# Designed miniproteins, single chains, continued (2): the designs that were tried, part 40

Each design is a single chain, and the fold is of that chain. pLDDT is the mean over its residues in the fold that is shown.

## One batch from the design tools (miniprotein)

Design m5364
Fold by ESMFold2-Fast:
Structure m5364 (fold): chain A 61 residues (1-61)
Amino acid sequence: MILSLDEIIEKVREILVSRGQEDKAAEMEKLIKDNIAGKSTLSDAQMREFTRLSVEAHEEI
């Protein structure tokens, strides 16, 4: 059920780009990379949205 973080990021980007949401895809990728680098913490709203997209990414497989 859980994809690797790199796989999730790639799939989420593909889903958002396919929907014409390229700006949102870039923002989500940056937020996650900044969180990994210790530069920022995701808000509850950002975590919820990323979790939803991660579930959707898993279903696309």
Scores: mean pLDDT 72

Design m5365
Fold by ESMFold2-Fast:
Structure m5365 (fold): chain A 62 residues (1-62)
Amino acid sequence: MEEVIEAVAESVELARLVAEAEVQHLEKQGYTVVSREEAPDGTITVTLRKGEDTVVVRVRPA
């Protein structure tokens, strides 16, 4: 199963905090971070997996 969680934050710093909160919530559910990327525009993308399940967390600064 593949899920995408998208959010918008007021700043790059807040986008990092939002992404970290979502990651911690998913890690409590047994997901493991596979990759973490920050784009030049401040967009943070974190990919997590649990067995065959993949979740992509994408947070964009406003």
Scores: mean pLDDT 80

Design m5366
Fold by ESMFold2-Fast:
Structure m5366 (fold): chain A 61 residues (1-61)
Amino acid sequence: MVELRVVLPLGEDPEESKRSAEGLARRHARDVARHQGKEVRIEVEVTVEPGRVVATARLTE
């Protein structure tokens, strides 16, 4: 199991910040999976914290 985290500053548009963080985490997770040549399930969770957005991608076989 591999976990990847993307942290972005919370901008003027929280919705845009959440979408950006999720997109980056999901893309990075896919790149890691393809580099390793493995078929994995990717799950992304986005959490809003004071002044920042945290997106956590989990890769499971």
Scores: mean pLDDT 77

Design m5367
Fold by ESMFold2-Fast:
Structure m5367 (fold): chain A 85 residues (1-85)
Amino acid sequence: SAEEDLEKAEEYALKAEEAVRRGDAREAAEYAKKALEYAKKALEDPKYLLKAIGMAIRAIGIATQAALIAEKQGDKEAAELAKSI
């Protein structure tokens, strides 16, 4: 359901934010990608549209931070993963 998808999106967003705090760009990008995937699934339900959009924006923001960390660390694979989000 959209509610379950949003719950999963929030769980992955929190894990991604924790990875950003640790400077783990690859893990941050991987979790941000999962958060966005679940947020996109929730977008199909009009009742959860605003929450889903908010979660998608949050995931994209985390991915942007992950990309910057990856570029600073010279991790091209992590940077490309983050930019693909």
Scores: mean pLDDT 87

Design m5368
Fold by ESMFold2-Fast:
Structure m5368 (fold): chain A 80 residues (1-80)
Amino acid sequence: MVLSAVKYDEASGILTVRWFEPLGYPGEGRFVTPIEAKSVTFLTDQNAAVPAKASVENGKVVIEAFLEPLEIRTSYFKVE
């Protein structure tokens, strides 16, 4: 799995993450962001059967996702 784009809008608190699975195998990925937060809430995925997860570890936002083979997915989170 490849993390293809990350965008954080500080004014709205919206974190946008795009993943791509290029190898044709289902995959799990974990991304530790540099974004400092007290809490993070999942908002939505594009038709994901298994939604992405987010947590705060050591004051930073951590994102985990499962992708199907060749899937491109965009997930949105609220950072506070």
Scores: mean pLDDT 74

Design m5369
Fold by ESMFold2-Fast:
Structure m5369 (fold): chain A 76 residues (1-76)
Amino acid sequence: SAEEEEALANAVEELTRGAAELFGLPEEVVRPAVEKVAREELKYRLENPNASREEFEKFQLELYEKLLKAIEEALK
């Protein structure tokens, strides 16, 4: 819904700011990767509505590992 998209957009902006500060990169550089991670998390929740917190956390860890590798590759 529009409300879910707006909440997601707000979360992406907060995460983008944090990631930019953490990595010392411009927000414009990290935002696409953050958006991709947020969208993948949303997709996982929609496809796996009965997933346990532990299953979701495992998915998040794998997703964040992919995010770190993507940022690492972009910095080469």
Scores: mean pLDDT 75

Design m5370
Fold by ESMFold2-Fast:
Structure m5370 (fold): chain A 80 residues (1-80)
Amino acid sequence: MEALRREAARVIEEARRLAPTDPVGAMRMLAEGAQRLEDQGHLELAAELYRQLSDIARSAGNDVLAQSNQAQADRLLAKA
């Protein structure tokens, strides 16, 4: 559990570092991490990565992508 939480935190920190120069790369990193955690049944951690992706998408001016990823995070939290 703790090792997965640390890995999720590292992915979030790396994505936020990338976001100002490469928002597409940052969002791809978060999406890949979230999908992997979701496939393994770690729904709360996957939801956190989707939420961070939503924040970066909103900052990049993509409100549709931000809303879609926020909705995905909310769906996973409801199942967790």
Scores: mean pLDDT 84

Design m5371
Fold by ESMFold2-Fast:
Structure m5371 (fold): chain A 87 residues (1-87)
Amino acid sequence: SAEEKLKLLEELLELEKEFREAMINSAPQDVIDEIAKRASEVAKKVKELLSEEEYQKFREALDEVKSKETDLDKQLELGKKKAREIV
């Protein structure tokens, strides 16, 4: 469903933000690895639930957001808005 797709995309966006914050703050490698593992598991579910076209549109929208916005909280909110537009 659209709701399930949106939930997974939002979870992936939140994990990407958490990963970037951990990298910026020089978190221990085991913390970074655990975030990456969780993100990989969510990304796998996204790939199973979304069409290839939906996933490509989402990826392109995120690249555009990242090119225009450097604030991680604003990137997350814009990413969530784009996810809603795609699904």
Scores: mean pLDDT 86

Design m5372
Fold by ESMFold2-Fast:
Structure m5372 (fold): chain A 65 residues (1-65)
Amino acid sequence: SLGMQLLQASQLVNAVRKITDQEGLSDDDTKQAVTQARRIGFSSKRPLTPEEVEAKAREIVEQVK
């Protein structure tokens, strides 16, 4: 449902923002990571577990570094 996709996108964006803040990424890199997190969150065909959210957020941040 749209509500589930919005929740997943929000959770993934929040996880990505936390990692980019902790690692001190630039505003441009943070914006790119957040954009990717939204796309992945909206494209998820099933709910992500908290562990999957953290793992995917870390993967996204590593790809934009």
Scores: mean pLDDT 82

Design m5373
Fold by ESMFold2-Fast:
Structure m5373 (fold): chain A 59 residues (1-59)
Amino acid sequence: MEELEKLLETLRQSRDTLRAEIARHVAAGADPATVASLQAQLDEVDRLIKELEEELKKK
């Protein structure tokens, strides 16, 4: 459990960082391709977080 909880915490921090990066890039008028790349990374992290949350909550 502790290993999965630590991994989940790390992924949540990565998600927050990616959200902040996306917001900064959008505010700075960055290329849509750059924003899309970061959004794809955010989606992957979000999927991993949900997978781990499901594992922890269902069992």
Scores: mean pLDDT 80

Design m5374
Fold by ESMFold2-Fast:
Structure m5374 (fold): chain A 74 residues (1-74)
Amino acid sequence: VEKQKEQIETFLEDIEEVEKYYLEKLSEEEKEQLKKLVTGSFEQLKSVAPEELKELIEELEKKVKEFLEKLEKV
């Protein structure tokens, strides 16, 4: 549970950092690669997350959706 929680928290922090500082600096190719990486990493975390982390996974899912929408607008 600790490892999965740490991974989710790190993922949330990484998304926030990219969104705040790097989003507008990314090339179209970098955006496409990041979209694939974020989507793939999220699906993997969701598949292995225990029920105790369900709320945290739902929070991450919302954040990922918002991030991907912002990535497409830039």
Scores: mean pLDDT 77

Design m5375
Fold by ESMFold2-Fast:
Structure m5375 (fold): chain A 100 residues (1-100)
Amino acid sequence: MEGAEKGLEGHEVGGEGANAAKKAGALKGSLSAGSAAGVAGIAAGVAKVTGDEEASKLAEKTGEKAKKGGELAKKGAEKGDAEEAEKGGLEGGEEAGVRG
C-alpha cells in the first residue's frame, strides 16, 4: 500500500475512534484522535494531488499513529470505559505531534 492510502486509512479509523470516544464522554480523547486523523487525511490529499514523496511518507506515519490511537479509543468506548477511550485518543494525537 502507498503512504497516501495508509494516511486515508488512518483518517477513517482515527475518525471512527474519535466519534466513539465522544459518545463515551471522552471529549479530550475525541479531539486529539480527530486532530491526528485530520492531519493524516490532509497529508494523504496533498500526496495524491502533488505526488510529493515527503507528503506520502508523512501521510503513512501520521495515518499509522491515528489508526492505532483510533483503535484504542474505539476499544475503550466499546467497553464503556471513558478513561480508556480518552487515553487511547490522547496517545494517538500525541504520537502524531498533535496535542489536543
Scores: mean pLDDT 71

Design m5376
Fold by ESMFold2-Fast:
Structure m5376 (fold): chain A 94 residues (1-94)
Amino acid sequence: MITKEEIIELLREVTQKILDMLKDPVDKARVLVIGREMERIIRETDNEEILELAYKELQEVKAAIDAGMPVLDVIRKLEEAYLKVKKAYEEYKK
C-alpha cells in the first residue's frame, strides 16, 4: 500500500526537478502553486483511489522528466495530473 508520505515525497521530487529546469519566475510560481495544492489534496483525502491516482499521475510526470521531455510539456503534464486529482477529490467530497 502506497503511503501519503511516499506520494508527497514523489510530488516534491517532481516539483523540485521542474523548478531546477525553469528560469522564468512566473513558470516557477505556477509549478509551486500546483505542487502546494496537490499536496493539500493528498494530505486531506482518505480515499485510497485518489491516492493511487495521484501516485500514478506523478510517476508519469517523473517518467516524462527522465525521458527528457521539454519543460513546458512537463509543466502541462503536471497541471493535467493536478486537474485529474482535483476533479476526483471534488467528486468524492460531494
Scores: mean pLDDT 86

Design m5377
Fold by ESMFold2-Fast:
Structure m5377 (fold): chain A 93 residues (1-93)
Amino acid sequence: IEEEIEKLKKEIEEIEKEAKKLVAEAPSLSDEELMERFEEIKKKAEEVVEKAEKLKEEYPEKAKELDELIKRVSEIFKKFLEEINKIYLERLS
């Protein structure tokens, strides 16, 4: 279980890094490239949540720690979505 939790923490860190990189690179990307990379990050975030939920079922004693990881990736993705929406709105203006 500790190895699985450590792996999830690393996956969340990489998602945050990729999200920040995409936001920084967004002014140089086409709408198609921006959408494609956004969907890739979204898929990774969804996979992390799914893995954490599955681990909560197998290890109920770790549910609190796993819930904190789910909350963390959800907050990262929420901020990412807000930044990407802002970029799209600026392009439509």
Scores: mean pLDDT 82

Design m5378
Fold by ESMFold2-Fast:
Structure m5378 (fold): chain A 88 residues (1-88)
Amino acid sequence: GGVIIKGIKDNEEVPLKFKIGVTNDGPNNYKTYLSINGESQELNLRGFESQEVTIEFEEPGEYRLVGAVFNEKGVLIDSTIITVNVVE
């Protein structure tokens, strides 16, 4: 399975504080990570599970959100990158 970031589109304009969904889009309980402004968080997502994440930026600008999923052996299975344009 893969990782999906929901609630925003690539290159979307977003306010300084917004919410996204992160989904483990597969049947396996693989380790899912979300990287925001260089900070990585492990999400405890089971197969087909979703988590809401609140994101807050201090300054407007262009940022990258990276979702990644690793199997039990630590091999990268899937990744997704979304660019957001943060406005006041």
Scores: mean pLDDT 83

Design m5379
Fold by ESMFold2-Fast:
Structure m5379 (fold): chain A 98 residues (1-98)
Amino acid sequence: SEDDKKFIAFGGKIGATIQKIQQAKTEEEKVKILKEFHAWVLEEISKLDKETALAVLNYAIDVLEGLIEQAKADGEEKLAKVAEELRQEFEAKKKELS
């Protein structure tokens, strides 16, 4: 379906974002990429039906949880803090839609 295609496209964007974060040479660049991704997700879910928007938010939250753990392991405390703040914003958006 068109909704399935959109969800798959979101998965691709998430994967590309993780790769960009891993390739970034500074924590500041990683934070910038992550903030741009967060803004993009919020913009795009405003155009989706509720069910697809919730699925995207759940996937993005799971990805951020993995990123937080990896950032902590790598000693990237600023990245971990920003990722946690953005995860909380996605959780709040999910509650608004539920």
Scores: mean pLDDT 84

Design m5380
Fold by ESMFold2-Fast:
Structure m5380 (fold): chain A 99 residues (1-99)
Amino acid sequence: AKEVAEGTKELLEKGVAALKAGDYDEAYSLFVLAGRGVLGLETKGKKAEKEGKDKEVVEYAKEAKKAFEAALEELEAESKEYGELAREAFEEAKKAFEE
């Protein structure tokens, strides 16, 4: 859980950096991977909370989600196009995760 949360934050930081550098394809791929990390942690967190076990997984899931939401807000504040790209990448990750 901790390693996945840390990896998700790293992917998110790399995605933001790539987007600001104009590497849109790389940024999109990194945001999809970060989104999958968030969704995987949220699923494990919900299960852990329901079972009353592993409170640390719940906390790491919340941290990863907050990091992703903060990055979306930062990107949207800088450019609507940046925020749109990141949101589309997260939606793609969500669809792949739910199916």
Scores: mean pLDDT 75

Design m5381
Fold by ESMFold2-Fast:
Structure m5381 (fold): chain A 99 residues (1-99)
Amino acid sequence: SRAEAARILIDKIEEELEKKGDLSEEDKKLLEELKNSVPSEGQLRAMVLAALALGVPEEELIRITGDEKTVRKARVLLEYAKAGKPEEGAKKVAELEAE
């Protein structure tokens, strides 16, 4: 389920932030609030993108979500953002959705 996938993703994000020493008490509270909500498709995609950016493997994210398309789109967005071209990444994802 999407809510179940979101809880696991948030736990992975929290774990990776903790490893980097970047997890504040405010961040912990925000992540707990997100666990108690049902995410939209856009919110789930944002969580996948954040997990990818923190170094969670793509294959693990596919297993957690059961949604290879969402993970692939998040990866495309992240690669374009890393290249300093986030708007071009968004356009590329929209073109892939139109096919």
Scores: mean pLDDT 77

Design m5382
Fold by ESMFold2-Fast:
Structure m5382 (fold): chain A 70 residues (1-70)
Amino acid sequence: AVEEIREVLEEAQTMSKEEAIEKLEELKKTTSPAQAQVIDEAIKLVEKEGKITKEQAEGAVRLAELVEQG
């Protein structure tokens, strides 16, 4: 559900790079294929930047909402 994605992305903002990636990979296993693509992009961003910002997390949640409806 989108709410689960939001909660995990909020938690990931305060985690280390390694912890955030592990948490997002676990979330990816429980989401739809379209939502999993959004989560995969968030993982790539954490890999590149070392963290996820509030703005990036909010953007990912919004994309997850849109891909579930489309």
Scores: mean pLDDT 80

Design m5383
Fold by ESMFold2-Fast:
Formats: structure tokens, C-alpha cells, sequence
Structure m5383 (fold): chain A 57 residues (1-57)
């Protein structure tokens, strides 16, 4: 489901950011239709966006 895919993306992205693996985070996001070369701040903003989408906050 879209919800399951969004949860997996959020969880994987959070793990990569906790490990400061910004290159793998960019690659993951690019594979999911986001722009290449996002900054760490933009990557963190996407985590927040994904959490808001899942919780409708």
C-alpha cells in the first residue's frame, strides 16, 4: 500500500540520517522521485513531510 511504502521510506531515510549517510539518503530519495543533490536540511524536511503525511498533522 502507499502507506506501507511511505512508512518504509520514512524509516529508511531516518536511519540513514542518524548514520549521517547523506549520500545514500540522496540516492534513496532520487529512486523515490525526489530531486538529486538535496542538502541534509532538505533531507530532514522530507522526513518531517513524510511523518505529516502518515499522521495527517
Amino acid sequence: SLTQQTQQLRDQLKQLLENEDYESANKLLEQNGFLPGLSKEEQQAIVTLLEQVLEKK
Scores: mean pLDDT 80

Design m5384
Fold by ESMFold2-Fast:
Structure m5384 (fold): chain A 79 residues (1-79)
Amino acid sequence: VDKTISLLEQSLPGLDLESQKVVLETIEKLRRGEKPSQEQVEKLKEAIKKLEVFKGNPFFDGARNSLESALEGILELLK
């Protein structure tokens, strides 16, 4: 969980305001020991898809990689 939270926090600088809100809400749930909802998982996937438009930019590539790794950790928690 701590590693997943750190990866979510690392993605924040590369995200738009709407995507940052989703990530922050997900961090709050994880800190409370709650599992993210399927709706939050879908919104995180949408944030990753938005970052794909900027593929090849190191700043946005870093944010995307962090968010993708965080999503993998979240999906493991939902098993």
Scores: mean pLDDT 79

Design m5385
Fold by ESMFold2-Fast:
Structure m5385 (fold): chain A 68 residues (1-68)
Amino acid sequence: MSMDELVEKYRAALEKLAASLPSREAALRFLTQLRVWAVRELEKLESPETVARLEAVMEELIAEVRAA
C-alpha cells in the first residue's frame, strides 16, 4: 500500500468515526486525544516523515470539524 493510499484510508476512517459521535465537542475531544496518543506512540516506531504526514491528516480534520 502506498503512503498516499494509507493516508486517504486513515482520513476516511477518522471522518466516519467523528461523524458517528453525538456532538462536535465529542468529535473534537476524540480527535485531539487520538492525535496526542498517536504522535506519542508513532514517534517510537515510525519514521519522522510518516509521523508528520499522519499528524497533518489529524490536524486538517480537527480544523474542518472546528469550522463546521
Scores: mean pLDDT 74

Design m5386
Fold by ESMFold2-Fast:
Structure m5386 (fold): chain A 89 residues (1-89)
Amino acid sequence: DVEALEEAVRAGRREALERVVREAIENNTAGALANAARLAARHGDLELARRLLEEAKERGFDDAAELIELALAGASDEELREKLAELKA
């Protein structure tokens, strides 16, 4: 289900992005917030990505905040995915 939502977000489906963000906030983990912000940035929603950056900083998820800042700076999805995998370890 999460993978299907990520594929829908890559296809530009706004409702799927909103669902990923909601689930990330509910999960309250560094990896979930970083992944939601990466998808928001790829969808072109830089305002949402910046809000998720503030959430990560407020929650003390420094590694997630660094990943989100890279996404906002235009880092490749491949590079962001590699860093996201490190947050899950």
Scores: mean pLDDT 75

Design m5387
Fold by ESMFold2-Fast:
Structure m5387 (fold): chain A 82 residues (1-82)
Amino acid sequence: MKKREEVEEKLRKLEEEALRKYREAVETQDEDTVRRTIDQLIIDGQLEAIKLLKELGASAEELADIQARLEAIARYKEEQAK
């Protein structure tokens, strides 16, 4: 029961922070800033999801596999930006 309440509170804080960052980016009226903010929010959301899965009892092996996939995606995007 307590773990579910903590997960819900963390999700609420994530949503509030994401909305705040998005609002600040939109206020700049800069397309590059908005795009970078969206990309960062996606990355931050994925990292927080991994933390929540760990708290719900996901194995270290499962977390390592997810982390490796995220690193592969990040490297692919970095290579495309070159």
Scores: mean pLDDT 67

Design m5388
Fold by ESMFold2-Fast:
Structure m5388 (fold): chain A 68 residues (1-68)
Amino acid sequence: MSEKEKLLAEFEKELRELSLSMSEAGRQQALRLYIEFLERAKSMSVEEVRELIEETKRRLREIQEQSL
């Protein structure tokens, strides 16, 4: 696997783990955010993808907290 593919696979795993404690509405928001992430990531370098993953994780945690 490329380094980019490995980063995407690890992020998908973390997203699945985070989604387990989300409401249905939270999971829908997280899915939309992930789709937007994947679209942006298509033309990005490995370094840019790494930065985008961290920003997206922050937003995912906010969704998780709001799902309580």
Scores: mean pLDDT 81

Design m5389
Fold by ESMFold2-Fast:
Structure m5389 (fold): chain A 112 residues (1-112)
Amino acid sequence: DKTLEIVDKITVEIVNYKNEKTDDNEFAEKIAKLLFELLLNNPKVAAKVLLELIENLEKELVDKIREEFLKLVKEAEAKGLKLNELQKKVVEAVSNKNIEELKEQLKKIAEE
């Protein structure tokens, strides 16, 4: 299961970060890449994992992950990637400057 493999890799990167094996920038870049892969494979699970990260990580680190994630999306779209409607909803939620609104948007997407 590709979705489970990506989720497992995210868990490993979180453990590595907590054990000080990666700095904030390296962690944010690695997590953003895995979240982007998860968005393409399973946008509902991507929304759930994003919500869990937002609730459990420090705001500054979450902001770095969101910035790197949105950068990857923008770069892929510039290269011709077309997102489906559910993937677009996840990207719109992550782009929301109101943290409580983005949490509610991600929760709704994960429950669809």
Scores: mean pLDDT 88

Design m5390
Fold by ESMFold2-Fast:
Structure m5390 (fold): chain A 63 residues (1-63)
Amino acid sequence: SVEELKELVKRVADELIPADDPNREKLIEEAFEKALKTYGEKATEEQIEQVVIDTIVEELKKE
């Protein structure tokens, strides 16, 4: 379950963040942790995508 959550977060992030982005790994980790904290291990794919997108957009905007 946790492993599947990690894969989903990584895949969504891979589509939204360039592979050469220096913050890519940190954004993926932060989004994963937020998804787990907000929805838990039973989070749906849609819920995970929402958290990942929100985390990435917020970080990019904050520069």
Scores: mean pLDDT 75

Design m5391
Fold by ESMFold2-Fast:
Structure m5391 (fold): chain A 56 residues (1-56)
Amino acid sequence: SLMSLEEAIAEAERAARAGDAERAEDYLVLGAVTSGKSQEAEAAGRRLQAEGLIPA
């Protein structure tokens, strides 16, 4: 089944905190594509960038 945006963001945050920035970005892209809510996915990415967990 397709992952929800909320699930994708949660997985992205988990990956980012584990030091896997690439996987975090992949989850955010997946969530945006499957939900059509690109602005919410981008906002989640910006929060992780502000925390220094993924590249700006």
Scores: mean pLDDT 82

Design m5392
Fold by ESMFold2-Fast:
Structure m5392 (fold): chain A 80 residues (1-80)
Amino acid sequence: MEEEIEKQVNETKELHPIITDEIGELIKEILLTLKEKKYSDDEIQEVLAEIFEIINSHEPSDIESINEKLKELLEKIKKE
């Protein structure tokens, strides 16, 4: 499970060079939270698509905005 999450985070970093270690850790935390809440693989892929949309909708200079959006997504998942 954790190895699959690490692989997804690493693949995301390869596809999106603007992903810092901080963003990578946030993505990992989101994915771990989804697994703990018993989300299906399909539901996890939908959340990953939302993460990619957040990353792709921002400029590389907007790393702080990406971090804020990912933190908001994590808090939303924790509440659901």
Scores: mean pLDDT 71

Design m5393
Fold by ESMFold2-Fast:
Structure m5393 (fold): chain A 75 residues (1-75)
Amino acid sequence: VDELVEKGEEPLREGKFDEAAEWYSKAADIYVSKGEYRKAAEMYGLASRAYILAGNEEKAQEMDKKYREVLEKLL
């Protein structure tokens, strides 16, 4: 998963926000499958922010919803 997180950081720095969001979303899905909900929440949060910067409000809201659902598993 470190490789997927790293791939998201590079396009984020280059202003390729949709691409960054896709890599963060994939990393989050993998963390969820492993039960690492805190890391999954961090990745969904990064994906949501990246989609906001890309102007993709619908995908940003989808990522925020997943972020909140994952946080509830930690409570």
Scores: mean pLDDT 78

Design m5394
Fold by ESMFold2-Fast:
Structure m5394 (fold): chain A 85 residues (1-85)
Amino acid sequence: DEEALKLLEEAIRLIQKAIEESKDETAKRVLELILDVLQQSKENRDFLTGAMAIRAAAHVLEKLGKFELAKKLRELAEKLAELAQ
């Protein structure tokens, strides 16, 4: 539980920072919707939905050319999905 919550919190923090630094308004809106899903996943302890939402954010960031951040988010999502078992 605590380890999964820490991974989810880390992903939320990274996505919030990406929203603040982004100049793409469409990407910002999509990431904000993903962030809402992640906040609900945290409250509901739904770590599988959380992992899927993090992967969606990674895909958006990869399309924006933020390859390192996308890779880190995918690694967090994979670890979170593993702990959800």
Scores: mean pLDDT 87

Design m5395
Fold by ESMFold2-Fast:
Structure m5395 (fold): chain A 90 residues (1-90)
Amino acid sequence: SSLSDEELYKLALDSVRRARENARRAVRAARVDKDLVKAASLLTAAGIDVAAAEFYASQIKDEEKREEVLEEVREAREEVRRAAAEVDAL
């Protein structure tokens, strides 16, 4: 791969940001719009974004920078998990 650590860092954090946004939108779709199909689609997208973030983060060669981003990925995964649990409880 020709991607630099800086590019991998940006891609991983962009994916984390999308995952969090999609999780938040999924909860809103379920609770406010009563649209469970849209909520499921957004949760699926959020899960894919978390997987992408982990994939990019794991390729960062600098150990300190990699651990910083992996911590963001762990937090995003927990947010997506909580969003999925909230939607499933409806």
Scores: mean pLDDT 91

Design m5396
Fold by ESMFold2-Fast:
Structure m5396 (fold): chain A 79 residues (1-79)
Amino acid sequence: NKIIEWVKKNKPKKILLGSNVPGRTELEKLGVEVIVINILAPDDVIKEQIDEAAKKGVRVLIDRGLSSEVLEYAKSLGI
């Protein structure tokens, strides 16, 4: 799993994880704080969760199926 390999190598303190992405328990066992976003929420709510995560020092987003607008917003915050 490329995500697990990347986390083992880079040892991030916190990640933002889409609610539809598996492996939360495995990531938490590696000592990573996992913040989950509900990907079925409206884009404005998702953007608010991304904003809060960025303020907490999150720089990594692992997602499946977020809109291009949400992804560009995350990128603008350095995620």
Scores: mean pLDDT 78

Design m5397
Fold by ESMFold2-Fast:
Structure m5397 (fold): chain A 88 residues (1-88)
Amino acid sequence: GAMKTVHIYYDGNIEELKKKIKEAAEKGYTKIVVHLDNADSDVDEIVKLLKEIKKEYPNVEITVVLDSRMSPEAVERLKEAGIKVVVA
């Protein structure tokens, strides 16, 4: 069928990000794209959340799209967590 992809834009609220990702996974979306812009300070909490989601929903592919202004250290932390990263 058509691509079961959803785009989620991070707004600085970790609990809302968690809720949106879980709701998408439970609705049967198999590909979740999370957009991060200027989120360097939250990257460790985001990494922790995405690792937990990957364990709970192993059939869901998570890709993180980063603004070019994100630090190289933030990019590396996401990649080391086993998350697919695209720099826009």
Scores: mean pLDDT 80

Design m5398
Fold by ESMFold2-Fast:
Structure m5398 (fold): chain A 55 residues (1-55)
Amino acid sequence: DIDLLRKIDELVQEAIENNISDEEMEKRVAQIVPDPELREKILEYLKKIKDAYNN
């Protein structure tokens, strides 16, 4: 799904550039990713990227 990939890419950019909270990332991923297994994988990926830049 191209729209899903686009939304995830936008969220990755926001997580890095705007330092959004883990809670906000979880809410946004929940809105764009209906599959719970995929949602968990995307969240772990986003948290790892954020940690690399902000921790």
Scores: mean pLDDT 74

Design m5399
Fold by ESMFold2-Fast:
Structure m5399 (fold): chain A 69 residues (1-69)
Amino acid sequence: SMKEAEMNKALLEMNRLVVERLRTASPEQQREILKEFGETLHYLQDNPDADPKEVKEEFVKRLEEIMRR
């Protein structure tokens, strides 16, 4: 379905960003990134009607804030 394609695309893009950022992140940033990513994945599992694009955009903002520390 189109919704599955959008979800898979958002998950793939978030995973790629996490992998990229973890390579240059401090140990403290790595812990925060993994925590936020885990919480985001849990939210998507518990909220199947959530818009994957909006969830991804919110996650990216959190990721950028962590990387500024």
Scores: mean pLDDT 84

